# Designed miniproteins, single chains: the designs that were tried, part 110

Each design is a single chain, and the fold is of that chain. pLDDT is the mean over its residues in the fold that is shown.

## One batch from the design tools (miniprotein)

Design m3823
Fold by ESMFold2-Fast:
Structure m3823 (fold): chain A 60 residues (1-60)
Amino acid sequence: MTEKEKKIIEEIKKNGYYVTEPLPLSAVPLANNIKKKIPGVTYTIELLDDGTVRITFKKG
């Protein structure tokens, strides 16, 4: 697990949600890894015009 994954997990635990900056499509596996680490978390992925994605995490 990367330092970025740890930081996102900490933010979700503190605030109940986290929204990423636009990321490459290779970041989609990152969203699934985070979901596995936090019970009750869901995520949505928005495909942007430039081929990047925005990922929103929400704690249940």
Scores: mean pLDDT 78

Design m3824
Fold by ESMFold2-Fast:
Structure m3824 (fold): chain A 89 residues (1-89)
Amino acid sequence: MEKAEELKKEGEKLLEKGKETGDKELYKLAAEKFGKSAELYFQAGDYESASDATEKMAEALRLAGASQEEVDYLLGLSKKLKELAEKQK
């Protein structure tokens, strides 16, 4: 859990820096951090946090110039993860 939170925080810092500088490479690095965070949350059964990290990954990839198909795929995964989180209630 702590490592997943750390990776998410690193991704947020990179995303912020990318917005400040316009550097697309920072957006790509942010997406990698969010992706790793989402994977760790998913493995821990924290589907709500995995969904949030996946959504942030989609935002970072969109800003990096990824295709709409790639972004839509990740947003679809985020929705499915939220559905799994609801089933845990």
Scores: mean pLDDT 85

Design m3825
Fold by ESMFold2-Fast:
Parts: sequence; C-alpha cells; structure tokens
Structure m3825 (fold): chain A 95 residues (1-95)
Amino acid sequence: GSSLLKMNEATKALENGDLEKAREIARELLEEARELLEQAKKYLDQGQTGLAQMLARDAIDYAQVALSVARRLGDEELVREAQEVIEEAKKIIDK
C-alpha cells in the first residue's frame, strides 16, 4: 500500500527532472523491500509461514516500484538489486 505513495513521489521527481530525488526514492523503496524480506526469512525460520508470505508479498510490491523507477533512470545496478529481492521473496511465497 505505502509503496504506491512512493511511486507517485518518484514519478513526480522524474517529471520535474529531479533524477537524484528519483534515485533516492528508488533506494529507499529497495531498502524497505530488503528489510521486509529479512523479516520474512526470520518468520519463516520460526515456522510462521503465513506471516512470512505476507511480508514477502510486501517486499515484492516495494521492489517492483523500485525496479520501475530504476529502469526509467537507466540504473542497471539498481535494476539488478531490485530483481534479486523479487526473486528471493518469490521463493518464500512459493513455499
């Protein structure tokens, strides 16, 4: 849910030509996605599969927004980092 607000902020930054601000927002989204993914892994290790899958889905939502912004910036490194988070989170959901 909150990833949508950051996507709107990133879109506004891109429209205003503020590429640095858009990159900052993409990195913030990716950091939040990684934190959610780490929490998902911890809950999975504790046998709380349902909570882990919920957090993994949230991580994908954040990482997909970061990926979209990164692609518009042409930032290949940030694209790769976002894709890695999405792939890891999908492994938790598919359990």
Scores: mean pLDDT 87

Design m3826
Fold by ESMFold2-Fast:
Structure m3826 (fold): chain A 72 residues (1-72)
Amino acid sequence: MPVDEVEVQTSLATAAAAIYAKHGDAEGIVEFTERLARRGAPREALDAVVETARRNGVPEEVVRRMEEIARR
């Protein structure tokens, strides 16, 4: 079977987002989300990054900015 590129990208993006969130790097997580969107990451990966930020206590204004990026 072909490699599920969406699943791989989602898993890696989620891991990176969790690291930024747990380190309290709000600017880093936003820049990471923008880089993913700019590279044409799947919506599933962008949505997973937003959800990971929310679950790890990233401030609501930062999560909202990330959601806006994911909707582009």
Scores: mean pLDDT 79

Design m3827
Fold by ESMFold2-Fast:
Structure m3827 (fold): chain A 69 residues (1-69)
Amino acid sequence: MEKVKQAEADAKEAIEAASKRTPLERHGDRANAYGAMATVAEKEGNKELAEKYQKEADRHVEEIRRLAQ
């Protein structure tokens, strides 16, 4: 609670970082991360977790397609 200046700086940096990185780039990074996690989960035999992560990756891929149109 006593880091008012730090919280303000963090908020400002987050806003500036968001303006510098496109939604397309952020969805790409998330799609890759979820896809990698899905592959690991499938290899370990956790089918439910693999399907969950693959669904999240696919969601971000669809957002990329929507933004690229």
Scores: mean pLDDT 69

Design m3828
Fold by ESMFold2-Fast:
Structure m3828 (fold): chain A 78 residues (1-78)
Amino acid sequence: SEAERFVEEALARLRELEERLEKATEAEELLRIGEEAVRVASEAVERLGAAHPAALEISARAGALALRAYEKAEELRR
């Protein structure tokens, strides 16, 4: 289904962002990673609905990733 394809693609995007986060050394790149993660969460809610189990999982994982990215960016600015 279209929803199943979207879930697979969203989870693949989050895995790619996690790998980029581990390698990122510049605050600007970390902020971009966080912004992309937030966009993935927003797309999941819009396409699947906020109550859909996959949207909840994608949003939780994307939110945690964005938080880690923003925290690492803040540390690099100090």
Scores: mean pLDDT 87

Design m3829
Fold by ESMFold2-Fast:
Structure m3829 (fold): chain A 80 residues (1-80)
Amino acid sequence: SIGDLLLEAGDVSRELQDLIDRGAPVSVLREQLERLERLLKELERARDEETDPEVRAGLGAVIDALRRLIEATRRLIEAR
């Protein structure tokens, strides 16, 4: 369900932040990014199939937040 996807996205995002804070190796960060990118694709599909404009807008906001997190993490990896 969309709710399950949103919960998983939140959990994976928090886990990624914890890994960054602990100085996890680049390989571990890349694996977590791959997991976020898979969730992003699922959320994008859910948004594209959603007919309720309010729910679609909410999904769009989460998608935008995840894209920013992915980009910020990629930049962090490149700076190492």
Scores: mean pLDDT 85

Design m3830
Fold by ESMFold2-Fast:
Structure m3830 (fold): chain A 86 residues (1-86)
Amino acid sequence: MNILEKVNKEQALKLLDIAKKHGLISDEEYERLKEVIENADENSPEFKEAAETILRRILAVVGNEEAIEYIKKGDFEKLDELIKKS
């Protein structure tokens, strides 16, 4: 299943904030990705690339299976807890 096809703007912004909170992205990268997510269409290549970048940073720290399940469910609090334990 391609998780990127199911991430909307609200979810992408929440993932971006979590990645920023845990130091997984720089201040400059946060501002750049936030601008793309807020201004691009959800079906655009630009939006998909930004969402993929955020997701790769999170999955590099917490692994894939459990993090993917929390993202699918919109359980961003559990995702935050996973990153803290990593």
Scores: mean pLDDT 77

Design m3831
Fold by ESMFold2-Fast:
Structure m3831 (fold): chain A 87 residues (1-87)
Amino acid sequence: MEKARKAAKKVDAEEVFEEMLKLLNLPEEERKKILIEMIREAEKNNELGKKLSEEEREEAADKAIEIIEGNIKKLAEYAEKEEKEKE
């Protein structure tokens, strides 16, 4: 998604955007495992304010994927508006 990359570069979020794309390009099982591990680390550090069950960690991982996909979609929409304005 080249247009979204250009938008991320304009807001100095290029590295964050590339990391999000890297996550989305992984197989579904690997993406979920990485996000579950990140959630476990946040839980261990008491960043979530509560202890999660295994099911809650899976739900949180699914929610994180939705948020990442939504953010990439928003960046793509922003890039499309920017290109249309330049034309």
Scores: mean pLDDT 68

Design m3832
Fold by ESMFold2-Fast:
Structure m3832 (fold): chain A 66 residues (1-66)
Amino acid sequence: MLSERVKKAQALLETHGVPRLEPGKPPNRESLLALLNSLPISQAQIQALGFRDKEDLVDALIEEYS
């Protein structure tokens, strides 16, 4: 089951045109981090979702979608 913070992160990514991640198909860490850095998402928005930084958000997505 996905955590609440990961669900909110996925919803934020979807508002920026990122397609929904599929369980059992985890994204590549470097590709997802590069994508996040290309989007107009601030560090403060990441922290408001319950993550320390963009790397923490990426690592949580990979873990929960693995």
Scores: mean pLDDT 80

Design m3833
Fold by ESMFold2-Fast:
Structure m3833 (fold): chain A 99 residues (1-99)
Amino acid sequence: SGLEEVEKNAPAILYIARGNLALKLGDPEGAVKDYEKAIELASTDREKGIAYLNLGRAYDALGDKEKAIQYYEEAIRYFEKAGDSKGVEEARKHLEEVK
């Protein structure tokens, strides 16, 4: 694989990682922005599933349960398209824990 192709797709993963750090540091608003950018840059259904799962977690941290539910359901949809049974299970677990 060429370095240019890796760098073109690397931003999606890097925005997910940065969003995860923001969430750990108590900045769920910053995490939302990073995960939304990751969704824009995602090239696969699996990458979109991961980004939507994390976006749901960020909205849950913000207390926006309605958006958290919507994004967990979207994550399930993308993980199902990707054939990622582990992703589906993780997203369903998060969905069940939202109140």
Scores: mean pLDDT 85

Design m3834
Fold by ESMFold2-Fast:
Structure m3834 (fold): chain A 76 residues (1-76)
Amino acid sequence: MPLAIVTKTIKTPSGEAAVKAAEAAQKAASEVPGTVRAGATADVERKEVTITVVAEDKEAAEKALKAAEEAAKKVS
């Protein structure tokens, strides 16, 4: 089956929080088993983080995205 790709944009309280959230999200997603690639981009002006996960299957992608979102919220 083809790799699973999921993306989500989250709002943060500040541009600084967006940068911290992006770093935390990428690290958390990369630590999930089955994650092939994880990336997070901070938009300081919009106070947003876009998280993208590529994983071996849909279940791994959803777990990685959830871990990334939870990590981002903890540092925001």
Scores: mean pLDDT 82

Design m3835
Fold by ESMFold2-Fast:
Structure m3835 (fold): chain A 92 residues (1-92)
Amino acid sequence: SAEEKIRKLIEEEMKKLNSELDPAVKEAVEELIREAAKLYETHEPEELKKLIEEAKEKGLTAEPEERKELVRKALAAELALYLKKKEEEEKK
């Protein structure tokens, strides 16, 4: 599943950092994984790039609560885009 692919990607990066996550941070990471997996399944690479650009532009004028949501959305879209690029390179 897309969620398992995103989870594995994050776990591989965390192993490189030799880091354990606090339970609160772990919950936030799980939410990010779910959002990234949904974007991976429902959006093409070009659509993901557009979401990232729109989130960045809106973030310049957003209030703190809206900015937090825009940052999470941008990170989820970046993760989905990175996974798509990685899989494309592996199918070479």
Scores: mean pLDDT 76

Design m3836
Fold by ESMFold2-Fast:
Structure m3836 (fold): chain A 100 residues (1-100)
Amino acid sequence: SEKRELILKAIALALRAIGLILEVKLLLSRVPNPSEEILALAEKALEAAKKAIELAKKALKSDDLEEMKALLEKAEAALEEAEAALKELKAKVEEELARR
């Protein structure tokens, strides 16, 4: 069932994005008085992750398989942007902690 596979993919993408949001918040908790650069990277990661969740939710509400596929492809792209921003955030947090 292709629809069942797409539903599971949407749920998995949403859960990954939620996990990323929690990791961003945990990283921010490690830095007292975070720099503007750290705050900008955190904001970028959070907005991209939220976008991935909204696109995955939209896919779950669709009755059209092609629309579900298109929405999930966009959700994956948004999650990749969030993961890239999280990677940069981790590097900058480590850099600022090492400088103190």
Scores: mean pLDDT 90

Design m3837
Fold by ESMFold2-Fast:
Structure m3837 (fold): chain A 90 residues (1-90)
Amino acid sequence: SKKDELAKELEKLNLKIVDIIEEKNFSQEDIDKAKEVLGELNDAINGEKPASDEEILKLLEEAIKKFKEISEELGKEVEEFKKKVEKILE
């Protein structure tokens, strides 16, 4: 299902972002901010009341902005995830 494909791609994003955070000397504030944004994405896709396709895409745009404030590399990972989400939701 589309939901299963979204969940699978989100898991890949989570693992990639955690790896980047662990390899880089990020501040605890930036780590907490990244975890909060990932939690919002997880709730929207895998939560008991999942978000609509439109809400997911809007949340991803906001997530990209937040991650770019932390690191350009993190922002690019979320941008690539958004492209995959757009293809799944077609």
Scores: mean pLDDT 83

Design m3838
Fold by ESMFold2-Fast:
Structure m3838 (fold): chain A 80 residues (1-80)
Amino acid sequence: MAEEIAEKIMEIAGKKEKVTSKEIYDALLKAGVDPELAQEVVARINAVAGSGESTKEEIAEALETLPEEVREEIREALEK
């Protein structure tokens, strides 16, 4: 699930290798994710990546720190 969410974020951002915090945030907002939740997701990704750019693997790792119910909500939004 986390890997699938990370892949969808990268697809929406139009990136193959690395995506910026702004591009992640914009992708989540385009998918209909709540702005406060999108900010929390970006903050967790930045904590894992240690920089303003993240790989798909780092995004997936950060998403694993979220409760499963929250990850499912994000997944459903991205698949609409």
Scores: mean pLDDT 80

Design m3839
Fold by ESMFold2-Fast:
Structure m3839 (fold): chain A 80 residues (1-80)
Amino acid sequence: MEEAVEHFEKAVELILKGEDEKKILEEIEKAAEEVHKVKEKAREKAEKVKARSPELKELAEKGEEEKYLELLLEAVKEIA
């Protein structure tokens, strides 16, 4: 769970630094993958984060920075 949050935080940092979108999306995918590894008691939170992963990718591709960060923070709050 903490590793998933760290990957999302890293994705946000990469966005703020203007790094390659491919690197940003790869970190988001890693966060979703790590959430899948959480114990059964956290599965509901993992499903919510995974469901937001495609939306985060689409927002990043469209350059909707504010909406992207808002959705990312919401997903992080649900797994924290």
Scores: mean pLDDT 66

Design m3840
Fold by ESMFold2-Fast:
Structure m3840 (fold): chain A 63 residues (1-63)
Amino acid sequence: GKEEAAENAYRGALEAGAGLDGAINSYLRGLEDGVEGAAKSAYNGGLGAGGEEAGKRAYELAK
């Protein structure tokens, strides 16, 4: 469900180095938009923390 997608996005963003604020934003977007929103938010968080490679990894982990 959306809660599971949100939790996955939270963990993915933290693992990618997005920090707590990025992880929380990914969690909230996952609750609103499900897997797609969670993945996009995780990508943006990862991108900010570790560049394109971190963003792509966070995106894949959030799916």
Scores: mean pLDDT 68

Design m3841
Fold by ESMFold2-Fast:
Structure m3841 (fold): chain A 72 residues (1-72)
Amino acid sequence: TAAEKASEGGKLGAERGDPIGASTGFAQGMYEGGGPKAAFHGGLDATIGANLGMGPEGASYGAYRGAVIGLA
């Protein structure tokens, strides 16, 4: 699923300490599994989470939720 692929891509990038690689892996996974709709919702939720002072963890969680919602 898009959520599974996005989660795995983001996790692998984070383990490497590469925020850009984590972001691109996450976006690629969302696009492959859920298409543009999942990517759009994931990006929107990530932006909201980051702006509320949740930082990278909030952005990551928001993107995951957005991908799941986009698939529904």
Scores: mean pLDDT 56

Design m3842
Fold by ESMFold2-Fast:
Structure m3842 (fold): chain A 74 residues (1-74)
Amino acid sequence: MVDRAAALPLPQQIQMMQSLVDDGQELQQQGKLDQAQQTFQTAITLGDRLPPSPEVQALRQQAQDGLQQVQQQQ
């Protein structure tokens, strides 16, 4: 299986997760609900592969909350 995220240092993986959460929120605000849903799901999947930390946990919660909001708007 190709795991592109595993090739990055941990700080860069966390930064990528943050960028995905931010992008998902922006897409949701623009009404691009399908793209926002996919982006939040990608952030959650990335977070599941990262070691448990307060930052990763907060980002996963933000992505999950965003996904729930998007699903309620569809």
Scores: mean pLDDT 79

Design m3843
Fold by ESMFold2-Fast:
Structure m3843 (fold): chain A 89 residues (1-89)
Amino acid sequence: MLTDADVLAAMAEIMAAVAKLLIEKGKDPEEAVELMRRAAELARESGSEETLRRMAETAEEMAEIAKEKGDEKAAEKLRELAEEIREEL
């Protein structure tokens, strides 16, 4: 049976995947950062440390991609988000 926690974890993973795709395509980096923050919030609400850890890893990957594309502001925000998540683990 799907619990609220299972649904929140699944939604976090989907939102993170969409956010990463946006950063990879260089589209709407501010929206991608915001979507990644929402993914982290859903992961926290799910109570899954594993899901929250994956959010941190995805944010770090997105920060590297943004930096390679020359978007230093998005890279900085994503790096800070990843650090914030890791401090919660």
Scores: mean pLDDT 85

Design m3844
Fold by ESMFold2-Fast:
Structure m3844 (fold): chain A 85 residues (1-85)
Amino acid sequence: SLWDKFKEILEKEVEEVLAKTTNPGMRDELRLSRDSILDTLDTLKKLGVSDEEFIKEVQTMIRMESVINPLLGEALKKALEEVLS
């Protein structure tokens, strides 16, 4: 499904960022933010939101995270672009 593909790609993108991140505090924040996003997306999937609503929610997350956590924002953007191609 679109959700399962997105989740898999996002997890890979975040792991690549983590592999390049040496600061323990930044690594912990990135993991916590990733887990929070995945929990939110799992909740939306359980509620049965449409693919269109899913895409809109991810686009909102990209916009928000690009300001507060640019590395995670970029990972989300890459995952969305890859799943839609």
Scores: mean pLDDT 84

Design m3845
Fold by ESMFold2-Fast:
Structure m3845 (fold): chain A 65 residues (1-65)
Amino acid sequence: SKEDEEKAIKIIMEKGGLDEEKARGTVEALQSPDPVIRRVAIRELRERGLTEEEIKEIVELVDKT
């Protein structure tokens, strides 16, 4: 849902230090049918300092959308 998407954006902004536009772009990358684009987005979240638990929550929220 859009609510789950907005929650994912907020976590990315708060934990990754990204602005809303960049966080929204990350969510769109995670929604991509291309597994390479999704893998790169997950790696970027990890490099931004998100924990595996935080990344899992974001992915689960995005999968609901």
Scores: mean pLDDT 83

Design m3846
Fold by ESMFold2-Fast:
Order: sequence, then C-alpha cells, then structure tokens
Structure m3846 (fold): chain A 84 residues (1-84)
Amino acid sequence: MVEEALEGLREAREETAKLTEYPEAVREAAIAVLEATIAGDLEAAEEAAERLGEALREAGYSEEEAEKARETAIALARKLVEAM
C-alpha cells in the first residue's frame, strides 16, 4: 500500500531531521540510506549504511554505536522496501 510506504518514509525523514545535530558526513550518509531505500536498491542502502558507520566513528562515536547505527539503517531500509 503506497500510503503506508509514504508514512514509513515520513517517519524516516523525521528521524533524519534529528540528524541535524550530527556532523554533515553523518547526515549525508543517513540521507543516502534513505534515498537508496526509496529507489528500492538494498545494495546501495547497505553501502550507505557502511558509510554512516564510518562517519560516526570519525565523529568520535564508539565502534559499538557505529555498528548499531549501521544495523538499524539496514533494518529500516528493508522495512521500508517491504512496505512498498
């Protein structure tokens, strides 16, 4: 259902907006995950999630926090593609 897919994207946008508190590289990687997810490209979403993890480590977050963010981004991407 397109309506549910749009609601999932709106929730992802709201979460991405909270990333304005993070460095630009983290925001760019998070947006790339969202864009790849909208395109239905899970491989690109996984690559963007890896960049998100790297950007978080560069910003001083722990390896565990970076891995959790990467896993969460991939899970969110798969959930949104399934909703489409």
Scores: mean pLDDT 72

Design m3847
Fold by ESMFold2-Fast:
Structure m3847 (fold): chain A 79 residues (1-79)
Amino acid sequence: SEAEELQANLEAIREQVEGLVRAVLEAARDNPEAVELVRRAEEKARRALELIEAGDIEGARRAFEEAERLLREAAELAL
C-alpha cells in the first residue's frame, strides 16, 4: 500500500542517516566543528520525519537533503 511504501522509505532514509551519523562521529570525534554539523543533520532528519507525519512530503524531502549535505560537510572535515 501507499502508506506501507512511505513508511518503508522513511525507515530506509532514517537508517541511512543514522549510519552516516555513526560513521562520521567515529571519524570526527576529536573535531568539534564536524560533531556540530552531525548534530544539525540529526535535527534536520528529525524535522523531516515530523513533516512526513504532517503530510508535507516536499518539506520532508528538503529537510533530508539538508541533513545529507551537513553530513557530507562533516565527513570532509573528519577525513
Scores: mean pLDDT 76

Design m3848
Fold by ESMFold2-Fast:
Structure m3848 (fold): chain A 77 residues (1-77)
Amino acid sequence: VEPVKVSPSYEEALKAAREAYESGSNELLRAVVEASTPEAARQLARAVIEVSGEKVSDEELERAQQAAAGAAALAQA
């Protein structure tokens, strides 16, 4: 049982993250904040970390995803 899935797939988020990262824009961070659901924000945050080549711990990744999800939820108000 899943809530409304109106978020991009992980593959789409990964592509968007790569394009934003390569262009050096802050648009990706803005997209995370404006994501329609907390899950979309988490997927986008994870894609950013993967594209940047960062070797982050699972704990650091969870903290980043949680912060991004919270920001996205607030932005939806």
Scores: mean pLDDT 54

Design m3849
Fold by ESMFold2-Fast:
Structure m3849 (fold): chain A 74 residues (1-74)
Amino acid sequence: SKEELKKELKELLKEIANITGLSTEEVKEAFEWLENEDFEKLREFLEEVLKEWNTPLVKKLVEEALELLKKLEE
C-alpha cells in the first residue's frame, strides 16, 4: 500500500541520516516532502546525499529509497 511504502521510505531516510549525520531538521523537512508528495524535492535531496556521501552503503540505501519513491509516483 502507499502508506506501507511511505513507512519503509521513512525508515530508510532515518538510516541514511544516522550514517551521514544529517540534522534532525533536514530529516523532518524530508519527511514533510514525503507526506506532501513533493517527490521531486525528495529525489533531489537523495541525489545530493549520494553526491556528498558516495560510499557503497549510502549508495545502496539511497538506491532503495529512490526505488520506493518511484513506486509512490506510480
Scores: mean pLDDT 84

Design m3850
Fold by ESMFold2-Fast:
Structure m3850 (fold): chain A 77 residues (1-77)
Amino acid sequence: DIVVTVSGPLEDAEATAAELLRKAGEALGVEVKGDPLDPEAHAEALEKLKAASNGKLKVSGSVTAAGEVVLTATAPA
């Protein structure tokens, strides 16, 4: 099973989400490419990660009282 967690300031949420996808891709053996601020590249990366996990990739997010976004991706091995 994989579990990848990233966090960052809420104002940098897009960059934090891109880092999550890159780390999840590396854990699943999938190359994640593209501009972290490009929504089309972000969507394509997410679809590739879901396919690599046999559709079992789960992504969750929360915002802390300190104004940080925390994102977690989980998938069975």
Scores: mean pLDDT 73

Design m3851
Fold by ESMFold2-Fast:
Structure m3851 (fold): chain A 64 residues (1-64)
Amino acid sequence: GLDALIASLPPEAQPLVRRMAEALRAGDNVGVAKAAKQLIDKGLFTVDEVSRLVAELRALLAAA
């Protein structure tokens, strides 16, 4: 589930990915974009990796 996905990520990424999941649940596209930019700017993920992460989070949230 979502918690297992987040726990598998680097510790520095975990708060930003959790924030991204919260923004996705709320329909807050600006919040999603801000979290994505911070992940990229910190060198934690590439643009492609963030796109895949967003897709995975959307799938997990839709299944809940």
Scores: mean pLDDT 84

Design m3852
Fold by ESMFold2-Fast:
Structure m3852 (fold): chain A 67 residues (1-67)
Amino acid sequence: DDAERRALIAEGERAYAEGLRAAAEGDFTKAAQHFRKAAELFAQAGNEASARLAERHADEAERKALE
C-alpha cells in the first residue's frame, strides 16, 4: 500500500531528524537509537538507500558514544 509506505518513510525521516539533533547535542547514544529506528522504518518501506544511510549514521554514533 503506497499510503502505508509513505507513512513509514515519513516516520523514518522524523526519526532520522531526531538522530541528527541528538548528534548535534553530543548525545551519541540517543542519536544511535534514533538512526537505528530510522533504518528499520526505511527498510520496512523498501527504501534501501535511506536505510543504508541511516545505518551508517547509527554505526558512527555508536562509535562516538564509546569515545
Scores: mean pLDDT 88

Design m3853
Fold by ESMFold2-Fast:
Structure m3853 (fold): chain A 93 residues (1-93)
Amino acid sequence: MKEYEVDLRVSKIGKDSKTELVYEGRFTVRAESDEELRQAVVAEVEKALGPLDSPPAGIVDATDPQTGERHLTLFFSINGETYIASATAREVP
């Protein structure tokens, strides 16, 4: 089980393609797997904005080989509105 410090930004996508930053924060989470880390990011989004309409429609999960940082991008909806979440996770020693 690893501990991660996560920087999270969530933006709402408007009907005119305008994006609005609706949440920015940092949190610490313990995860045993990549899936647990993704679930923790989703839980933090739901804590800030409310429950998702469905599981995230798209997930991009990549590790930067230069920094060791993990980058997660989630595409989802809440009450019929579209959002993108970007999370950067770094393992805590």
Scores: mean pLDDT 78

Design m3854
Fold by ESMFold2-Fast:
Structure m3854 (fold): chain A 72 residues (1-72)
Amino acid sequence: SSSYLTLRRDVTVDGRVVPVLEVVPREQVQITELTTADGEKVLVYSGMVSYASEPPHSIEGYTFAGVWEDAA
């Protein structure tokens, strides 16, 4: 089943910063698995870090907002 991610990005329009939410198929998002200094495995979505119990950190201009997956 296909999964979707919601990414938040800030866009400047006429000198005003507007938050934009974009829903993208997970297959189009680059995912990298990293190991932290504490030995934990974390997933990075297009440069963002995602945790099961903690919101992902923001990259300047981006924030991960959520994930949708097909029901099992």
Scores: mean pLDDT 48

Design m3855
Fold by ESMFold2-Fast:
Structure m3855 (fold): chain A 99 residues (1-99)
Amino acid sequence: SRFRVNSVEEGLEALLKLAELLALAIEGKVEEVEEILRTEYGWSEETLELWKKADHKKLAEELVKELEKALEELKKDPNADEKLIETLEEAKKILEEAL
């Protein structure tokens, strides 16, 4: 990948981690998530400021809807990657448990 993702596995791991971080923010661990995004992911202070002002619960609700839509389409495709489906289902579960 030319955009910091070297493999599908790295992309799937990143998706799960971001779902976990969003869930933690909804659960009230906003400062802990901000520090992880700053130190582990190298987010700029400008991007962190936008993230802090975001409605994390609303973002999670919208992401759950998009994941559900993507899963419905993927499950109709007999050639769909099973690991991709499993990862999207896990990300959706993490977010739904925080809502």
Scores: mean pLDDT 78

Design m3856
Fold by ESMFold2-Fast:
Structure m3856 (fold): chain A 79 residues (1-79)
Amino acid sequence: LSAEERARSAELAAHVLAGLKAFEAGDYETALEHYEKALALARTPAGKATVLAKLAEVYEKLGDHEAAARYRAEAERLA
């Protein structure tokens, strides 16, 4: 892997971890911010599917069931 790919992968992992910590703390706004940044960094269908599934979980907790269903469907399509 190139240094750029390694840096992107590390940044993606850092945002996923930060989003998970925010989600566990009930800070859904911060979780959304980190997962959206992670989605922008994801380049593979599998990577995008993983982040989209996490976004669906955040929207479910926020009571936005329609957004949650949409993100879940996109994640399943890419998996």
Scores: mean pLDDT 85

Design m3857
Fold by ESMFold2-Fast:
Structure m3857 (fold): chain A 97 residues (1-97)
Amino acid sequence: PSPDRIAAANILLDNSNWFANGLLSVSSSYQPIADMIIDRTNRISDTILGTDEDFQQGLREFGDFSVEMKFILSKDKKGMDLFNQFQINLATQLDKL
């Protein structure tokens, strides 16, 4: 993979850890959601480091993950605020690549 793809994978994982830890700082009841975030984003990160086709698949998987997170957090203002900040931080850092 290119240096930019490696950087993108690291940016995803760093921001995912921030988001998961942010949720856990609010309440330990977020543990299952935090575990899912880490599991899903690790798998997406591995996918984007593959072939060019794998990279496109990883982007689709991230899209699916984002839709699922919006559904899970739809009535959770604190969780949704953290997810929105996660998306802003991720987009801002990726735009620098």
Scores: mean pLDDT 89

